# Designed miniproteins, single chains, continued (3), part 89

Each design is a single chain, and the fold is of that chain. pLDDT is the mean over its residues in the fold that is shown.

## One batch from the design tools (miniprotein)

Design m11088
Fold by ESMFold2-Fast:
Structure m11088 (fold): chain A 55 residues (1-55)
Amino acid sequence: EGSLALDAAGKAMDESIREGKTREEAVQAAIDAVRGLDVSEDVKQRVIALLKRGA
């Protein structure tokens, strides 16, 4: 469950960085990707908190 959210976040960040976006934009894309997943709200909140802390 958490691994699916982290995988989606990582892919969104990698794609944003490859496109030349800033790290802040990459983090936002990762957050948006996690929010779109069909996973528990607790997992979404935890992963989003980690992404915001790393930004």
Scores: mean pLDDT 77

Design m11089
Fold by ESMFold2-Fast:
Order: C-alpha cells, then structure tokens, then sequence
Structure m11089 (fold): chain A 59 residues (1-59)
C-alpha cells in the first residue's frame, strides 16, 4: 500500500511542474486544515500562513 502511494507521488512530481504541485499541495492543506478542530486556537495563524504561501506561489 505505501509503495503504491509513493509511486503515485513520484509520478506526479515527474510529470507536472514543481510549482503547480506545490500550489496544489498548499490548496489541499488549507482546505483540510480549515475543517479541522485545532487545539490551542492556533488555527487562524496557521491558515494565515497558508494563505500567504498560496499568494506567493500564485505570483
């Protein structure tokens, strides 16, 4: 199972532009994090950091 996931990730990195892959990953992380119950009320700060990262990658 892990071998299959690793092969898939490697194939995506090989076939797609690295910048596009980083942007897609940032979008996924932001969406997932926005739905999580993050202890310590640090969610807003982490989301702000992801938004800044996405903006930088889009520029």
Amino acid sequence: MLEELRAKKEELLASDDLASQELAGAYSARILLSRQDVPGSDKAAVLAGLDARIAALEA
Scores: mean pLDDT 64

Design m11090
Fold by ESMFold2-Fast:
Structure m11090 (fold): chain A 99 residues (1-99)
Amino acid sequence: LSKDLQLEVQIAMEQIALSVNNISLENLKKKFSSNPDALQQITDLYDQINSLHDKIIEILEKARKGEISEKKAQEEIEKLQKEINELQSQLDKIVDEAE
């Protein structure tokens, strides 16, 4: 794959992750409709996770335009992905505790 096509595929994968998160959040809103405190924490965590995915998309677009090096883009994305994984762990814990 060309470098540009590889970056476009990565951007598409991040957009798919945002769509999946939206579906998951809507399902959790239905499940926890009687628990507003848990629902607020869940919503706040999804907002943070989605914000990080948006930042990854911005970094990939900058790399595609040649505004940043591929190495710098990969380093920043790896950092953001670790933050997403930690927030996802917190989300799973809140969901388990609210059941």
Scores: mean pLDDT 87

Design m11091
Fold by ESMFold2-Fast:
Structure m11091 (fold): chain A 95 residues (1-95)
Amino acid sequence: GLNLQAAVAALEAANEIRERFPDAPVTPEVVKLLNQAAASALEGNLDDALEALRKAKQTVRDALARGEITQEQADEILGLIDRVEAMIKAAKAAQ
């Protein structure tokens, strides 16, 4: 179902961020929040999943504002999160 597909997308995004940006200071928190989004999506708690993604995006934006990550790193990580957000929103619209 769409909830499972959204959860898989969140887990794949978490793995890609961990593999591509292992040393980025945002990576542990973003991976944690994507794993929380996946768990919430599997349970059908799509609003909780979206809140976890909102927190992940804010973590990235705050780190960029502090100069802790590059614009390129921020754009890539936010792009991965945005794809997961689109899938969760599609799952929610199908309910």
Scores: mean pLDDT 91

Design m11092
Fold by ESMFold2-Fast:
Order: sequence, then structure tokens, then C-alpha cells
Structure m11092 (fold): chain A 98 residues (1-98)
Amino acid sequence: SKLEELKRKIEERKRHARLIAVALDTVSNAYLALLAAKQGRIDLAEEYLKDTERSVAEARRLLGELPPESPDHQFIERVLAEAERLIKEAKELIEKLK
């Protein structure tokens, strides 16, 4: 029973770690989209935005499976909120440059 409990705990921690990694990659890609937009590289910025928005949607879905009181849930929520802020800034900049 103790070995099965340990295996379950390890798998839970692996799922949390993967979601944290996805959220961090998502905010990094959102920043790259904004950077591309600031450089006037509109096509590249739109490619980053399209992929990043899909990643945010999937990460938000997976986040819904974690307990809200979890420190990992709260951390991921903050990271995704930052990614969404960067996406909004990139979109607003792209519209102004078109």
C-alpha cells in the first residue's frame, strides 16, 4: 500500500511539473509574439500568437483539474494571466501597425 501511495504521489508531482513547464513556455512564447510585433514582424508575431493562444486554452483546461488552494495552481494562474496580458498587448500593437 505504501509503494502504491508513493507511485500516486510521484505521478501527481509529474503532472504538476509538466503543467508548470507548459505555462512557463506559454508566457515565453507570448513575450516572443510581443517582441516580434514591436519589431514590425507582423507575420511572425501572428504565428506566435496563434500557437500561444492554443497553449493558453489547453493550460487553462488542465489547470481546472488542479485544486484551487494548491500553490502550484496559484502559480500557474499568475503565469497564464501574464501570458494573456502579453497576448493582448501584442494584438493591440499588431492592429495599430496594420
Scores: mean pLDDT 85

Design m11093
Fold by ESMFold2-Fast:
Structure m11093 (fold): chain A 98 residues (1-98)
Amino acid sequence: ETLYRLSEEMLELARKVGNTEDVLEKGSLIANILMWMIEEGRVIQPKDAKPGEAVIDVKGTLLGKLLGVDKLSLSDPNLLNRIIEALKKAGLITEVEP
């Protein structure tokens, strides 16, 4: 089971969505990331999007800066893994060995 320790910057974002833990399991980290994307980003449905497709405007957010993008597609199956890897590379989260 992979645990992640949040940096102070990530913990501040997590507190906005009701999380007070500084160490999270992967599932809890994913849930927090999705909540941050919804709260801090503007959900945009493109004119030609199918039902259930959503794009999040992350321009000027931490996630947008980390990934070097202005928009994220929730239909991207690798989105969550890309965010976790970007957070790890930036030193914003660290893997904790049990």
Scores: mean pLDDT 69

Design m11094
Fold by ESMFold2-Fast:
Structure m11094 (fold): chain A 77 residues (1-77)
Amino acid sequence: MLTDEQIEKLIESTAYLTYNVVLVETGDEKLAEEVAKRVRERAREYAKTTPKDIDLLTDKFLEIAQEEIDRALAEHK
């Protein structure tokens, strides 16, 4: 079982990955920050009601990140 500190580090790592992907693909730092913020918020909400299991949390956090990245890239012109 992960600690709350370990879960927060996992969320931040996922958000940082999201920020860098959006920044590289779009060149829009403000968009990258907003997408990373959405990933943090969704990941924290999921973690509140989910067992503190590393595989379960990692898989879902990456799914959340991919969904938010795909949305941002589809809407960016």
Scores: mean pLDDT 85

Design m11095
Fold by ESMFold2-Fast:
Structure m11095 (fold): chain A 60 residues (1-60)
Amino acid sequence: SMDELAAQIEKEVKADPSAIDRITERSRETGDIKTFEALSNALMRMQGNGPAEYVEVELP
């Protein structure tokens, strides 16, 4: 389910980091929140169990 989807996304991102942007855009276009959540989970796992490198300032 969600863990399997996150694992699949992690494999894709490890092979091609540009997959992050593509998956994000697809989720927005299709309204697939689950895929976006799985991507977020995969990124947090890859970054070492936390948003260590995810310090981007959100626009107002």
Scores: mean pLDDT 68

Design m11096
Fold by ESMFold2-Fast:
Structure m11096 (fold): chain A 68 residues (1-68)
Amino acid sequence: SPALVRAGRRIVERMAPLVPDVELTPEEQKELDERIEKYDHPLLRALRAAGAPPAVLRRVIDTVESAK
């Protein structure tokens, strides 16, 4: 849904400076990368390419999955 994509983008923009910079383990990072590739979503790819923190990307994916 375009509305859901817009809401997700707004949430990430607001949360990125407020989310603690939490380091993921190498295994958690690999799982996150696999989930991003599986979704193949333009927003997630753009955020990853822009260097969004892994914790923020994981939270966005978890939020999207919870909304299904």
Scores: mean pLDDT 67

Design m11097
Fold by ESMFold2-Fast:
Structure m11097 (fold): chain A 55 residues (1-55)
Amino acid sequence: EVEKKIEIYRKAMEARMDALQAALDAGLTPEEAFRIANEVADEVYKKLKEEYEKK
């Protein structure tokens, strides 16, 4: 169970890093890029956590 929670967190963090890089590449400011990246990470985390809880 702990391993699954770590995996979910890791995937959310990877999505955050990808979103951050994409936003910066699109010419957004670092502040805007961080905000968007955090929002993406939160959504990924919530979805994966819900999927895990259903199993």
Scores: mean pLDDT 79

Design m11098
Fold by ESMFold2-Fast:
Structure m11098 (fold): chain A 66 residues (1-66)
Amino acid sequence: ILQKVRDYIEENGGEVTLEQLRELLLSLVDEPVADAWVREFELILKQKGRTKVTLEDVEELESSLP
């Protein structure tokens, strides 16, 4: 999943909106799982005062998972 997210971000010039990310995740996983992933990215973005997901944010999410 995370590798497909990274590929999608790179294809879109290095950043994507939460809505674009949600659409991608809905093609890969069930809606509750997609919504949970989007929520985690939203929290990361809110903490950093940004609106778009980058590769750095994907790495931070991966490092925070158990």
Scores: mean pLDDT 78

Design m11099
Fold by ESMFold2-Fast:
Structure m11099 (fold): chain A 58 residues (1-58)
Amino acid sequence: MSDATNLAILKAISANLSASASAAAAKALLKSMGISVPAISASASVAAAKKQIAALAA
């Protein structure tokens, strides 16, 4: 994947997580973008969700 694409995805998700933050919202955003989402813990905090999303972009 291109670095620009991964960065754009992370920025979009980070902005959405700060505005209406939840792990479920992050998963829904990725799904709407057609991106395969690894299992993000349903009990994860916003910080944990952001970390999982960062791992996806790495």
Scores: mean pLDDT 55

Design m11100
Fold by ESMFold2-Fast:
Structure m11100 (fold): chain A 99 residues (1-99)
Amino acid sequence: DVAAESLAHLEAEAERAKAKYADNEDLNKGIELILEAMKLQITSSTPEAQQQIRELLNKALELFDKAGYSAGLVFDPNGTSDMRALRATIRIFKRPPPV
């Protein structure tokens, strides 16, 4: 089941990222929201799901911003057109301190 394999990959990636930032609650919550958005991307293609995905990603971005980090998803270029083959790496980058 390609969709189940993609979901398992994304769950493993989220757990890896959460473990790396275990002491940061805002980053962990943001990572969980990204995972939820990606699960929706695999399982649904409705306009309502796309709106929910955008809302989840925006909320995750706000949590990363609050924690002093920036985050994004790096998708495999050749797999992103097929939601069943979705592969992504969560990249988290610490912003420089305010001057």
Scores: mean pLDDT 69

Design m11101
Fold by ESMFold2-Fast:
Structure m11101 (fold): chain A 75 residues (1-75)
Amino acid sequence: GPADKYLEALKKVFEELKKRYPSLQELTDKAIEAIEKKDFDALSKIMNELYTKMTPEQKKYFAELVKKAEEELRA
């Protein structure tokens, strides 16, 4: 359903983020695991940790990946 498409798109965002920034791999892998388990409380906590550890450049790239994923879901 639409929620499943959103979760798959979000997983792809994290996969692309860790490919470009291997330093974020541990947190992105935990985020993907939380999505697969549908543990949204864990995902929220992991996202907060990820955001505090990201540089401005990494945050910009993450925002660009999210925007692209949202545009593809609307197409």
Scores: mean pLDDT 84

Design m11102
Fold by ESMFold2-Fast:
Structure m11102 (fold): chain A 89 residues (1-89)
Amino acid sequence: SPLFQQAQALIDQLKQQLKELKDLLDQKNAPVSLQRQFTILMAQGIALSSEVDLAIRTNASDQHVQQLIADIQQLIQQVEQLKQQVLAS
């Protein structure tokens, strides 16, 4: 399904962005508050990755996969926002 391929590609993008953000936090010795926000985003990313894997295994409906795509895109935006906060610190 094209939707499953899109969801998996977005999860791969999210994982890469989270890795880059973690490296940036470590390099800048970012404040504990920003590290705490990263931990929350990381946990949400792990949960969404698991939900995408389950959706693929169970051949979930297009509506369900579209909702997962929207949730992943929202989390990518939150990761980018936190990255901008780290760069400004």
Scores: mean pLDDT 92

Design m11103
Fold by ESMFold2-Fast:
Structure m11103 (fold): chain A 109 residues (1-109)
Amino acid sequence: DPEKKREEFLKELEEKAKEINKQIEQQMADLKAKYNLTPEQIGLFELLLRWKLGSPLVKEYLEFNNDEEALKNIEESYPPFVEGMKQIIENDPSLTPEQKAILLSILNS
């Protein structure tokens, strides 16, 4: 039953997305407590954590739908995204060396 398989798959993705959101909230709470982040710094950490933890779910969704073009577009977008984020992080004067190291670690892991 294709409809039942689709509903079960979407439910599993929703539960995985909830767990990822919980992990991001826990990691962000720890980072905010340790570093007293500005709103802009919070946005940058959240962006990289969502990208790192959420990208596998986006790929699972596209693979389930056999969306080979969207999968290819994601693969081709990753290198310029990583390089662009690296430049933003390295050139941000508001970030401490320790904060830059953490962000670059998220980006490179």
Scores: mean pLDDT 85

Design m11104
Fold by ESMFold2-Fast:
Structure m11104 (fold): chain A 74 residues (1-74)
Amino acid sequence: SSEEEYAEKLVEKFEKAAEEILNDKSLSPEQKKALLRTVYETEKRIAKEVLSEELYEKLEKRLDEILKKYLEKI
């Protein structure tokens, strides 16, 4: 469905943003963590307004896994 395609694109967008933040040499580790959390919260807020509850719950779990993965690398 178009909602499932949108959710997949949100996951890809968040992972790409996380990689860009991780590799940004101008940011301190503390700034990277803060920015990554801000992007995460913003993506979740937007997704909650657009997606069905079932798709949102699946997306949130995937975004949580990406967040944890990149926080450990920072």
Scores: mean pLDDT 88

Design m11105
Fold by ESMFold2-Fast:
Structure m11105 (fold): chain A 66 residues (1-66)
Amino acid sequence: GHASPEAGELARRAAAEAETPAGAAASDGMQVLDFGEREGARAAQAAALSGKTPEEAAELAYQAGG
């Protein structure tokens, strides 16, 4: 399906929740071994949800994960 305005709003909210300290702390505590991979994926998602272009989101994911 194609994107809808509500999908964009939900994505922005997901990015805001990803920034929440409680969520970040839980991820750090439980998944420390996968932190780099999780951080890269989260950075890409947050960048895309912030209105970054797909190519810039990929660059940010590489920077955060690598």
Scores: mean pLDDT 59

Design m11106
Fold by ESMFold2-Fast:
Structure m11106 (fold): chain A 73 residues (1-73)
Amino acid sequence: MKKEGEEALKKAREQLEELKKAYENGEVSKEEALQGLKTGLQQLELLEKAYPELKEEIEKLKEEIEKEIEKIK
């Protein structure tokens, strides 16, 4: 069901923004932020396998997460 995949993707984007803000505000450590981002990538890989029609949108979010990982490293 595509709608369920779209809702999951929306939630993943919201979680990324919350994690970015928490890190910027010093509410989470560098290690916690990196772990959260890596977990997000794993969840997106599973979502891509379940909803291949969302592959393009998921790849864009994965690119954003990879950029955040690179900035924090």
Scores: mean pLDDT 80

Design m11107
Fold by ESMFold2-Fast:
Structure m11107 (fold): chain A 80 residues (1-80)
Amino acid sequence: MGSLKYIGRDEIAGIEEKVETSGEYPEKLEEIKKLIEEINKKVSELSGGRSGAVFELSFDSLEELEHAIEVLKKAVNSPP
């Protein structure tokens, strides 16, 4: 299983600029970026606007990245 950690927009944007825009991996990184932003917004709201902990995502393979995307989609799209 992969570990969850924060991947910032700037970090993902830099990766996308350096890799080919064609292919599955950059597209998956773009999707995970959006999910991480949504989670970080929710964490910020729960912390009462204070600088809270951030979630990070670490991936060893494309399959692990895809699995993480599915899990995060469930979490983000499942209200309270």
Scores: mean pLDDT 55

Design m11108
Fold by ESMFold2-Fast:
Structure m11108 (fold): chain A 60 residues (1-60)
Amino acid sequence: DELLEIMIETVRDEMEKRGYSQEEIDEVVNLAREAYEQGLSMEEIVQLIQDKIAEINARR
């Protein structure tokens, strides 16, 4: 899905700019891909990405 790939590239680029590690970026990207494969809507996937980034930030 082209929309999913664009979203993933955008998330990866933004996280890199904010100094997240490759492991943290991969964690968010893998979650997004898994959610898409499970049939979640794009809106639900965006929410999951935001929640995961917040969780990673809470670990810092």
Scores: mean pLDDT 81

Design m11109
Fold by ESMFold2-Fast:
Structure m11109 (fold): chain A 85 residues (1-85)
Amino acid sequence: SMAEEIAKRKEELLKLSGQFTKEIMELYEEMKKRGVAPEERQKFLQLVSEALTNLGLALTHVEDKEKTDEYVAKAEQAKKELQAL
């Protein structure tokens, strides 16, 4: 049913949000220990904002599979760029 599909997407988004938060916090602590240029720190914060904003939009539009998938893809792309820093 549509309700079951929405419930599953919401559960997956909540799990993804928890994982993103944990990974972002770990990366930020590593950056603080190593020391980084202000420009690298600014890029990190911009990508964090992009990832979290897109996850929030995915949750807001959870009833629309196409929009949810699009926002999740954008959030995952931002996370990949964060991990590459």
Scores: mean pLDDT 85

Design m11110
Fold by ESMFold2-Fast:
Structure m11110 (fold): chain A 99 residues (1-99)
Amino acid sequence: MEREKNIEKVKEKLLELARELEREGKLEAAELFREAAKNAEDEEKAQELAGEAARLAGEADGLPPERQEAAAEAVRLELKYMLEGKTPEDIIAEAEAKK
């Protein structure tokens, strides 16, 4: 699929995550996901902001640091693969292959 459509898909995903976190009262993480969506055309910046948002959301849930980092890495990889046109199944297959 075209990169332009993949960027739009990434933006929609980030805004959906922001709305879910906002409903849960995780306002700082929600704002970082919104900022990532605004920067969806900048792959590195979008991944950095989304990763930080996932880490903060995990911290708000009382997750240990290793689970916070795992959540941040998962979000960064998901966005990278969405931009490359890969499916969630491709992401899961790669993660399982490394375990």
Scores: mean pLDDT 78

Design m11111
Fold by ESMFold2-Fast:
Formats: structure tokens, C-alpha cells, sequence
Structure m11111 (fold): chain A 100 residues (1-100)
């Protein structure tokens, strides 16, 4: 599903599904509900804490052989593809509050 990154989308409140929540909790995220923007920031924090970013490309994360890669069904995340990343986050979350 094509996702347009808008302020409304970033302000959507979501609850990560149990598997995604467990991965985020492993790096100290303790929020049950967060905005898509907050969830994206926590994902970047997880990638940083697990040292998954490519040293030669700080916007590319290697997920091959990781639990996150298995959960998302991808071998890498490119932070330049924010719509694709947000689509993956929404697929593994429950929407609690949509912006009006």
C-alpha cells in the first residue's frame, strides 16, 4: 500500500504488536502507545543500539540474520525510503488514534 509521509501520518498513535514491542523493550522502550514519528525514532534507536547501520552508508541498516529482519521479512532498511519503513511499522502495529 503506497504511504505518503504526512504530519497527520506521523501523529497517528499506534500500539506495537507483541513481537515488535519485545524488540523495542530490549533496548529500553517502555511505552505501550506512541506516535508513528516516535515509533520511527525508537526503531532508529534500536538499529543504533544493535549496531546495524552500514559504516559506509549511515542511512542503510543491515537486518540479515536479525530478529527484526525476520519480523519485517526484509534483509535491509533504507532510511531514505521512509514511506516503506512506516508501512512496515504500521503492518506490525495496531492503530489506536488516527489524526482527523
Amino acid sequence: MPVEVSEDLLNTVVRPNPKLKALLESVGVQKDELTVEELLNELVFYLTKQNLFDPEDPLLADLSGTELGELFGVSSLDLRDLPGIIELLLKHSTIVKNPE
Scores: mean pLDDT 78

Design m11112
Fold by ESMFold2-Fast:
Structure m11112 (fold): chain A 106 residues (1-106)
Amino acid sequence: MRKFSDEEIEEIAKFLSELVKKYFGDYISPDIKKEDVRKFLERAAELGLFDSVEELKKQIESVLKDAADNLTNRFILLTALKYDPSKSDAEKLLDFILGQLLARKG
């Protein structure tokens, strides 16, 4: 399994927080923790979803922009966040992103 540095995890966490604020700041304010990002990165790497951190960032931005621009995808995301309270908003958001990345690869 690929090891990620604390600096890589912090960079991705900051990038995700800025993108979520840009596209969904009026709807959600998740507390994205380093552990949530580490688990996401480890799972995405295990599934072979990216070759580089730069490629992953571009894919994440594409997913969030598509969800923001598409009313159906926005509704799906916001519904998952409201009707699955067993997980944090950050975990549900990262699960949504992972699912979209996996769907695009297959």
Scores: mean pLDDT 74

Design m11113
Fold by ESMFold2-Fast:
Structure m11113 (fold): chain A 90 residues (1-90)
Amino acid sequence: MAEELAELVAEAIRAQSAVEEPENPVASVEAVPTPEGIRVRVTFSDGRVEEALYTPDQVAAVLAHYLVTKEGLEPKEAVELAKRRVEEAF
């Protein structure tokens, strides 16, 4: 469950980067579940590396944004669905 959540977070980050910075696309995203949340490492095509620990609340926020932008869900519904998925994983 946590591994699937990590894959969704990685996909959300890839989708977001394609929209916000098409000139500097993401080369790779690594998402690893931990007891405290999901650790994410993003490598951009220009060699820039960003690392962050996404706590359960932050994971829910990332997923909610992804559901709004990709699936067209209403923001409130997206937030509730994201929170449910995070609760199931942690």
Scores: mean pLDDT 73

Design m11114
Fold by ESMFold2-Fast:
Structure m11114 (fold): chain A 73 residues (1-73)
Amino acid sequence: LENLTPEEIQKVLDEYLERLKKLKAPESDIREIENDYGLAKLAIDAGRYEAAKLVAQNMLDKAEEIIKKIKEE
């Protein structure tokens, strides 16, 4: 995420959220990811670039763990 623009960060977040929905991740997991998505979007809109990157990274880490669990089942 270090060299991404706010628009590119938003696109990556959109792609991960869509992927989780396609994989039919549990509703509770999707809701948690949507909360982080909202926080990242707010930070981007407020021009808080570094905060947006931190929240986005946390969301991506959570999304990757959810995907791993789905693949293991």
Scores: mean pLDDT 80

Design m11115
Fold by ESMFold2-Fast:
Structure m11115 (fold): chain A 74 residues (1-74)
Amino acid sequence: SSAERRLENVLAHLKAELEAAARAGASEEQLRAMLDGAIRLLEQLGKEYGIPEAVLQRLIAELRAFADALLAEA
C-alpha cells in the first residue's frame, strides 16, 4: 500500500540517521535513545495510517536489528 511504502521510507531515513550518528561517534546511550524515539515514531505513524500490526512489528524488528548491528561494531 502507499501507506506501507511511506512507512518503509521513514524506516530508511531513521536507519540513515542512526548510521550517521554512529559514524559521528555517538555513544551507546545516545544511539539507544535515538532508537527508542524512532520506534515510537514508527508506532505512531503505523497506527495513524492503519498499517497491519504484523507489518508494523516487522519494520520495528528490522530497525532494532539494524541498531544492534551498529552497536556490535562499536
Scores: mean pLDDT 87

Design m11116
Fold by ESMFold2-Fast:
Structure m11116 (fold): chain A 96 residues (1-96)
Amino acid sequence: GLSVQELLNLAAKYADEALKAYAKGDKETAKEKLEKAIEYLKEAKKRLKDEEEKKEIEEVIKKAEELIKKGDYKEAAMEILNYIGVRELRKAVEKV
């Protein structure tokens, strides 16, 4: 199956596509892309081993779903993209 990083990359791709659709006034497509991004975040959560990482991604999923319910599609996409970007930076500074 896909790695956690591959699933997060797909979530980021769909969140970015949602922002682009929203910028064009296509709220229906923005919502569909955000729902797809959340599906990939949920699948990534299932594959995470660390309980604190699972908590972090669950809070991001809950916040994004709440924002989608309110019609705040730009904020939902930014929440997802910020989470993925910050996580990538944390892993990049980790001394292996």
Scores: mean pLDDT 87

Design m11117
Fold by ESMFold2-Fast:
Structure m11117 (fold): chain A 86 residues (1-86)
Amino acid sequence: MSAAEIAEAAARQLEALGEKLAKEAEKLGMKELAEEIRRLTREAVARLREAARANDLEAALAAAREAEAALKPLIEKLKEAKAKAE
């Protein structure tokens, strides 16, 4: 696959994941967390799509790593909240 195809596929997967996580946060009454997840996801998706247009694999990998680092603490907060709600 080209770097552009990989970056675009990653952007689509991240967008879907971010929306799923935001919906789960909303179900738990964590509206601010849901908004933060959507905001960070939109920013990361924009960076991945920019890398796709540039066909820049290094930029795509950097954007993916930044997205992972930013989302990891939010995912952990969501897991803790979900465990308490169940």
Scores: mean pLDDT 82

Design m11118
Fold by ESMFold2-Fast:
Structure m11118 (fold): chain A 57 residues (1-57)
Amino acid sequence: STTRSDVLDAAVEALRGVRSVEEAERRLAEVKAQLTLDAASQATLDQWLAFARRELG
């Protein structure tokens, strides 16, 4: 089963070394595709994408 901690760890790993919003979106989309996510886990990944857009845009 996928926990919020698993989703957070996967998002952190996926965003390691990312330098652009486009790459962040691609990597997080891959995480969403590979994991069975509930609505709360999807919201966690969406928050990480929002942070990536803020930091890299």
Scores: mean pLDDT 72

Design m11119
Fold by ESMFold2-Fast:
Structure m11119 (fold): chain A 111 residues (1-111)
Amino acid sequence: SPEETLEELRRAAGLTISYTLEGDYEKAAEALERALRLFESLRGSPLEQEAAILLASTIVTVSRLLDDEELYRRASALLQQLQTQPLTDELREELLRLARETIEILREKAK
């Protein structure tokens, strides 16, 4: 169900943050990839916007933990837009791009 998928996304988001805090960047990247796939599976669901806000909020927290000012600026701006307006195709594509870039940053730190 969409509700069960959102709860799995919440768990994946929490794992992304926990692993980033621990410096386990490879596991953080894997958890964020799972969160991204769960978000994509909610496309067209009534819970899609809540999932988008959760994913963007996760990237904001990760960017603070990584001390990545540019990622933090971009993620915070996107989160504010997602909280103040309906989820559009443009905002969805920006979130997907930002999540993929964050996964790549985490993987580069794991090397």
Scores: mean pLDDT 92

Design m11120
Fold by ESMFold2-Fast:
Formats: sequence, C-alpha cells, structure tokens
Structure m11120 (fold): chain A 98 residues (1-98)
Amino acid sequence: MITAEQLDAYIDALEFGFEIYERLYKEGKITKEELKQFVLDTLRELIAWVEELKARGERLSPETIERVKKFIEKAKEMFPDDPELNEAIERLRQLLEE
C-alpha cells in the first residue's frame, strides 16, 4: 500500500536518479534513448502512484504537487517534441489537477 510519505521518498530518490542519468548522458556513458526511457518509466511510475493514492481518497500535499510539476517541466525541456513523453506528461498533469 502506497502512502503519501512513500511518494515523497520516491520523489527524493527520483531527483537523485535523474541527476545521475543526466550526468551519465553528458559523459557519453548512456544514449539519449536510454535517458528518455528512464524519464518515461519514471513518469509512468509517478502516474501509477498518484492514481493509487487518489483512488484511496488520499490528498497530495502542495509541496509534493510542486515537486512533480518541476519534474514534468524538466522532462518537457529535455524532450519537447516526443509524443510518448507528452502523453505521459499530460496524463500526470490531469491527475494533479483533480
């Protein structure tokens, strides 16, 4: 069972993982496609966690919403024309506005 506190901990781990993957990409150790896959998988996991919390009637804190929105903006900045990423981003945004 996912809790709001576990989502916050996941976002902490996510921010760290994103920094590592971005560094690996800049160092030429991973491909742009591998970086994209990491971001896409992360967006999909966030969607699943937010959907589970909302299905249970749990409310996201304003701080958690701001952190997720910051991640969305970063993903859009890196992959602005990717239709698969844009679909995941729009779904996550809709969930945050419910």
Scores: mean pLDDT 79

Design m11121
Fold by ESMFold2-Fast:
Structure m11121 (fold): chain A 95 residues (1-95)
Amino acid sequence: PLSEFVAKTEEDKKVLKLALKVLEIIAEVAEEMEKEGKNEATPENVEEALERVRKKLLELFEEEGLEKEYIELIEKGEEGLKEFIEILKEKMDKT
């Protein structure tokens, strides 16, 4: 159920906020590309969008001290995002 993804503690809220920030960055890059007239899924536009996402995600993860987790996320794509969230939860539980 959707309620399973609702934050219950401060640690859960931090994990959720970071995940939402990742999604916001992806949406922001997509909007920037569309505003620049690069809304066609050409190989060139896809590569540019991926580079913009990677740069913004690196900056976010550097601010959180999670550069290693960022590399794993980029290498695995969608699967890496799920794994990143689980790793982040484990690290937060031990702090």
Scores: mean pLDDT 64

Design m11122
Fold by ESMFold2-Fast:
Structure m11122 (fold): chain A 92 residues (1-92)
Amino acid sequence: MKEEAIEALREYTELLKEFFRKHAAKAGLSDEEVAAFEAQLDEETAAAIELIEKELKEEEVKKLLEAFKENIEALRKALETGTNDYPIKSID
């Protein structure tokens, strides 16, 4: 389960980057703003992987995996439909 949760988190992070890149140009965001978002997301992803590997219980990892899978599906649909709304709320 931990390996599956980490893989899902990595896929979710890459889809978030793709979503942001596609909408950044339309929104008039600079390359620097895009790079800052991607750097912050990479840092947060690395911290989340550390928590999954070392601190979270199996039941917590299972809940995160379910959340990541749902968010992945939502992002894939947003990318396919070309929506500019962010469909996913922050996980605390």
Scores: mean pLDDT 76

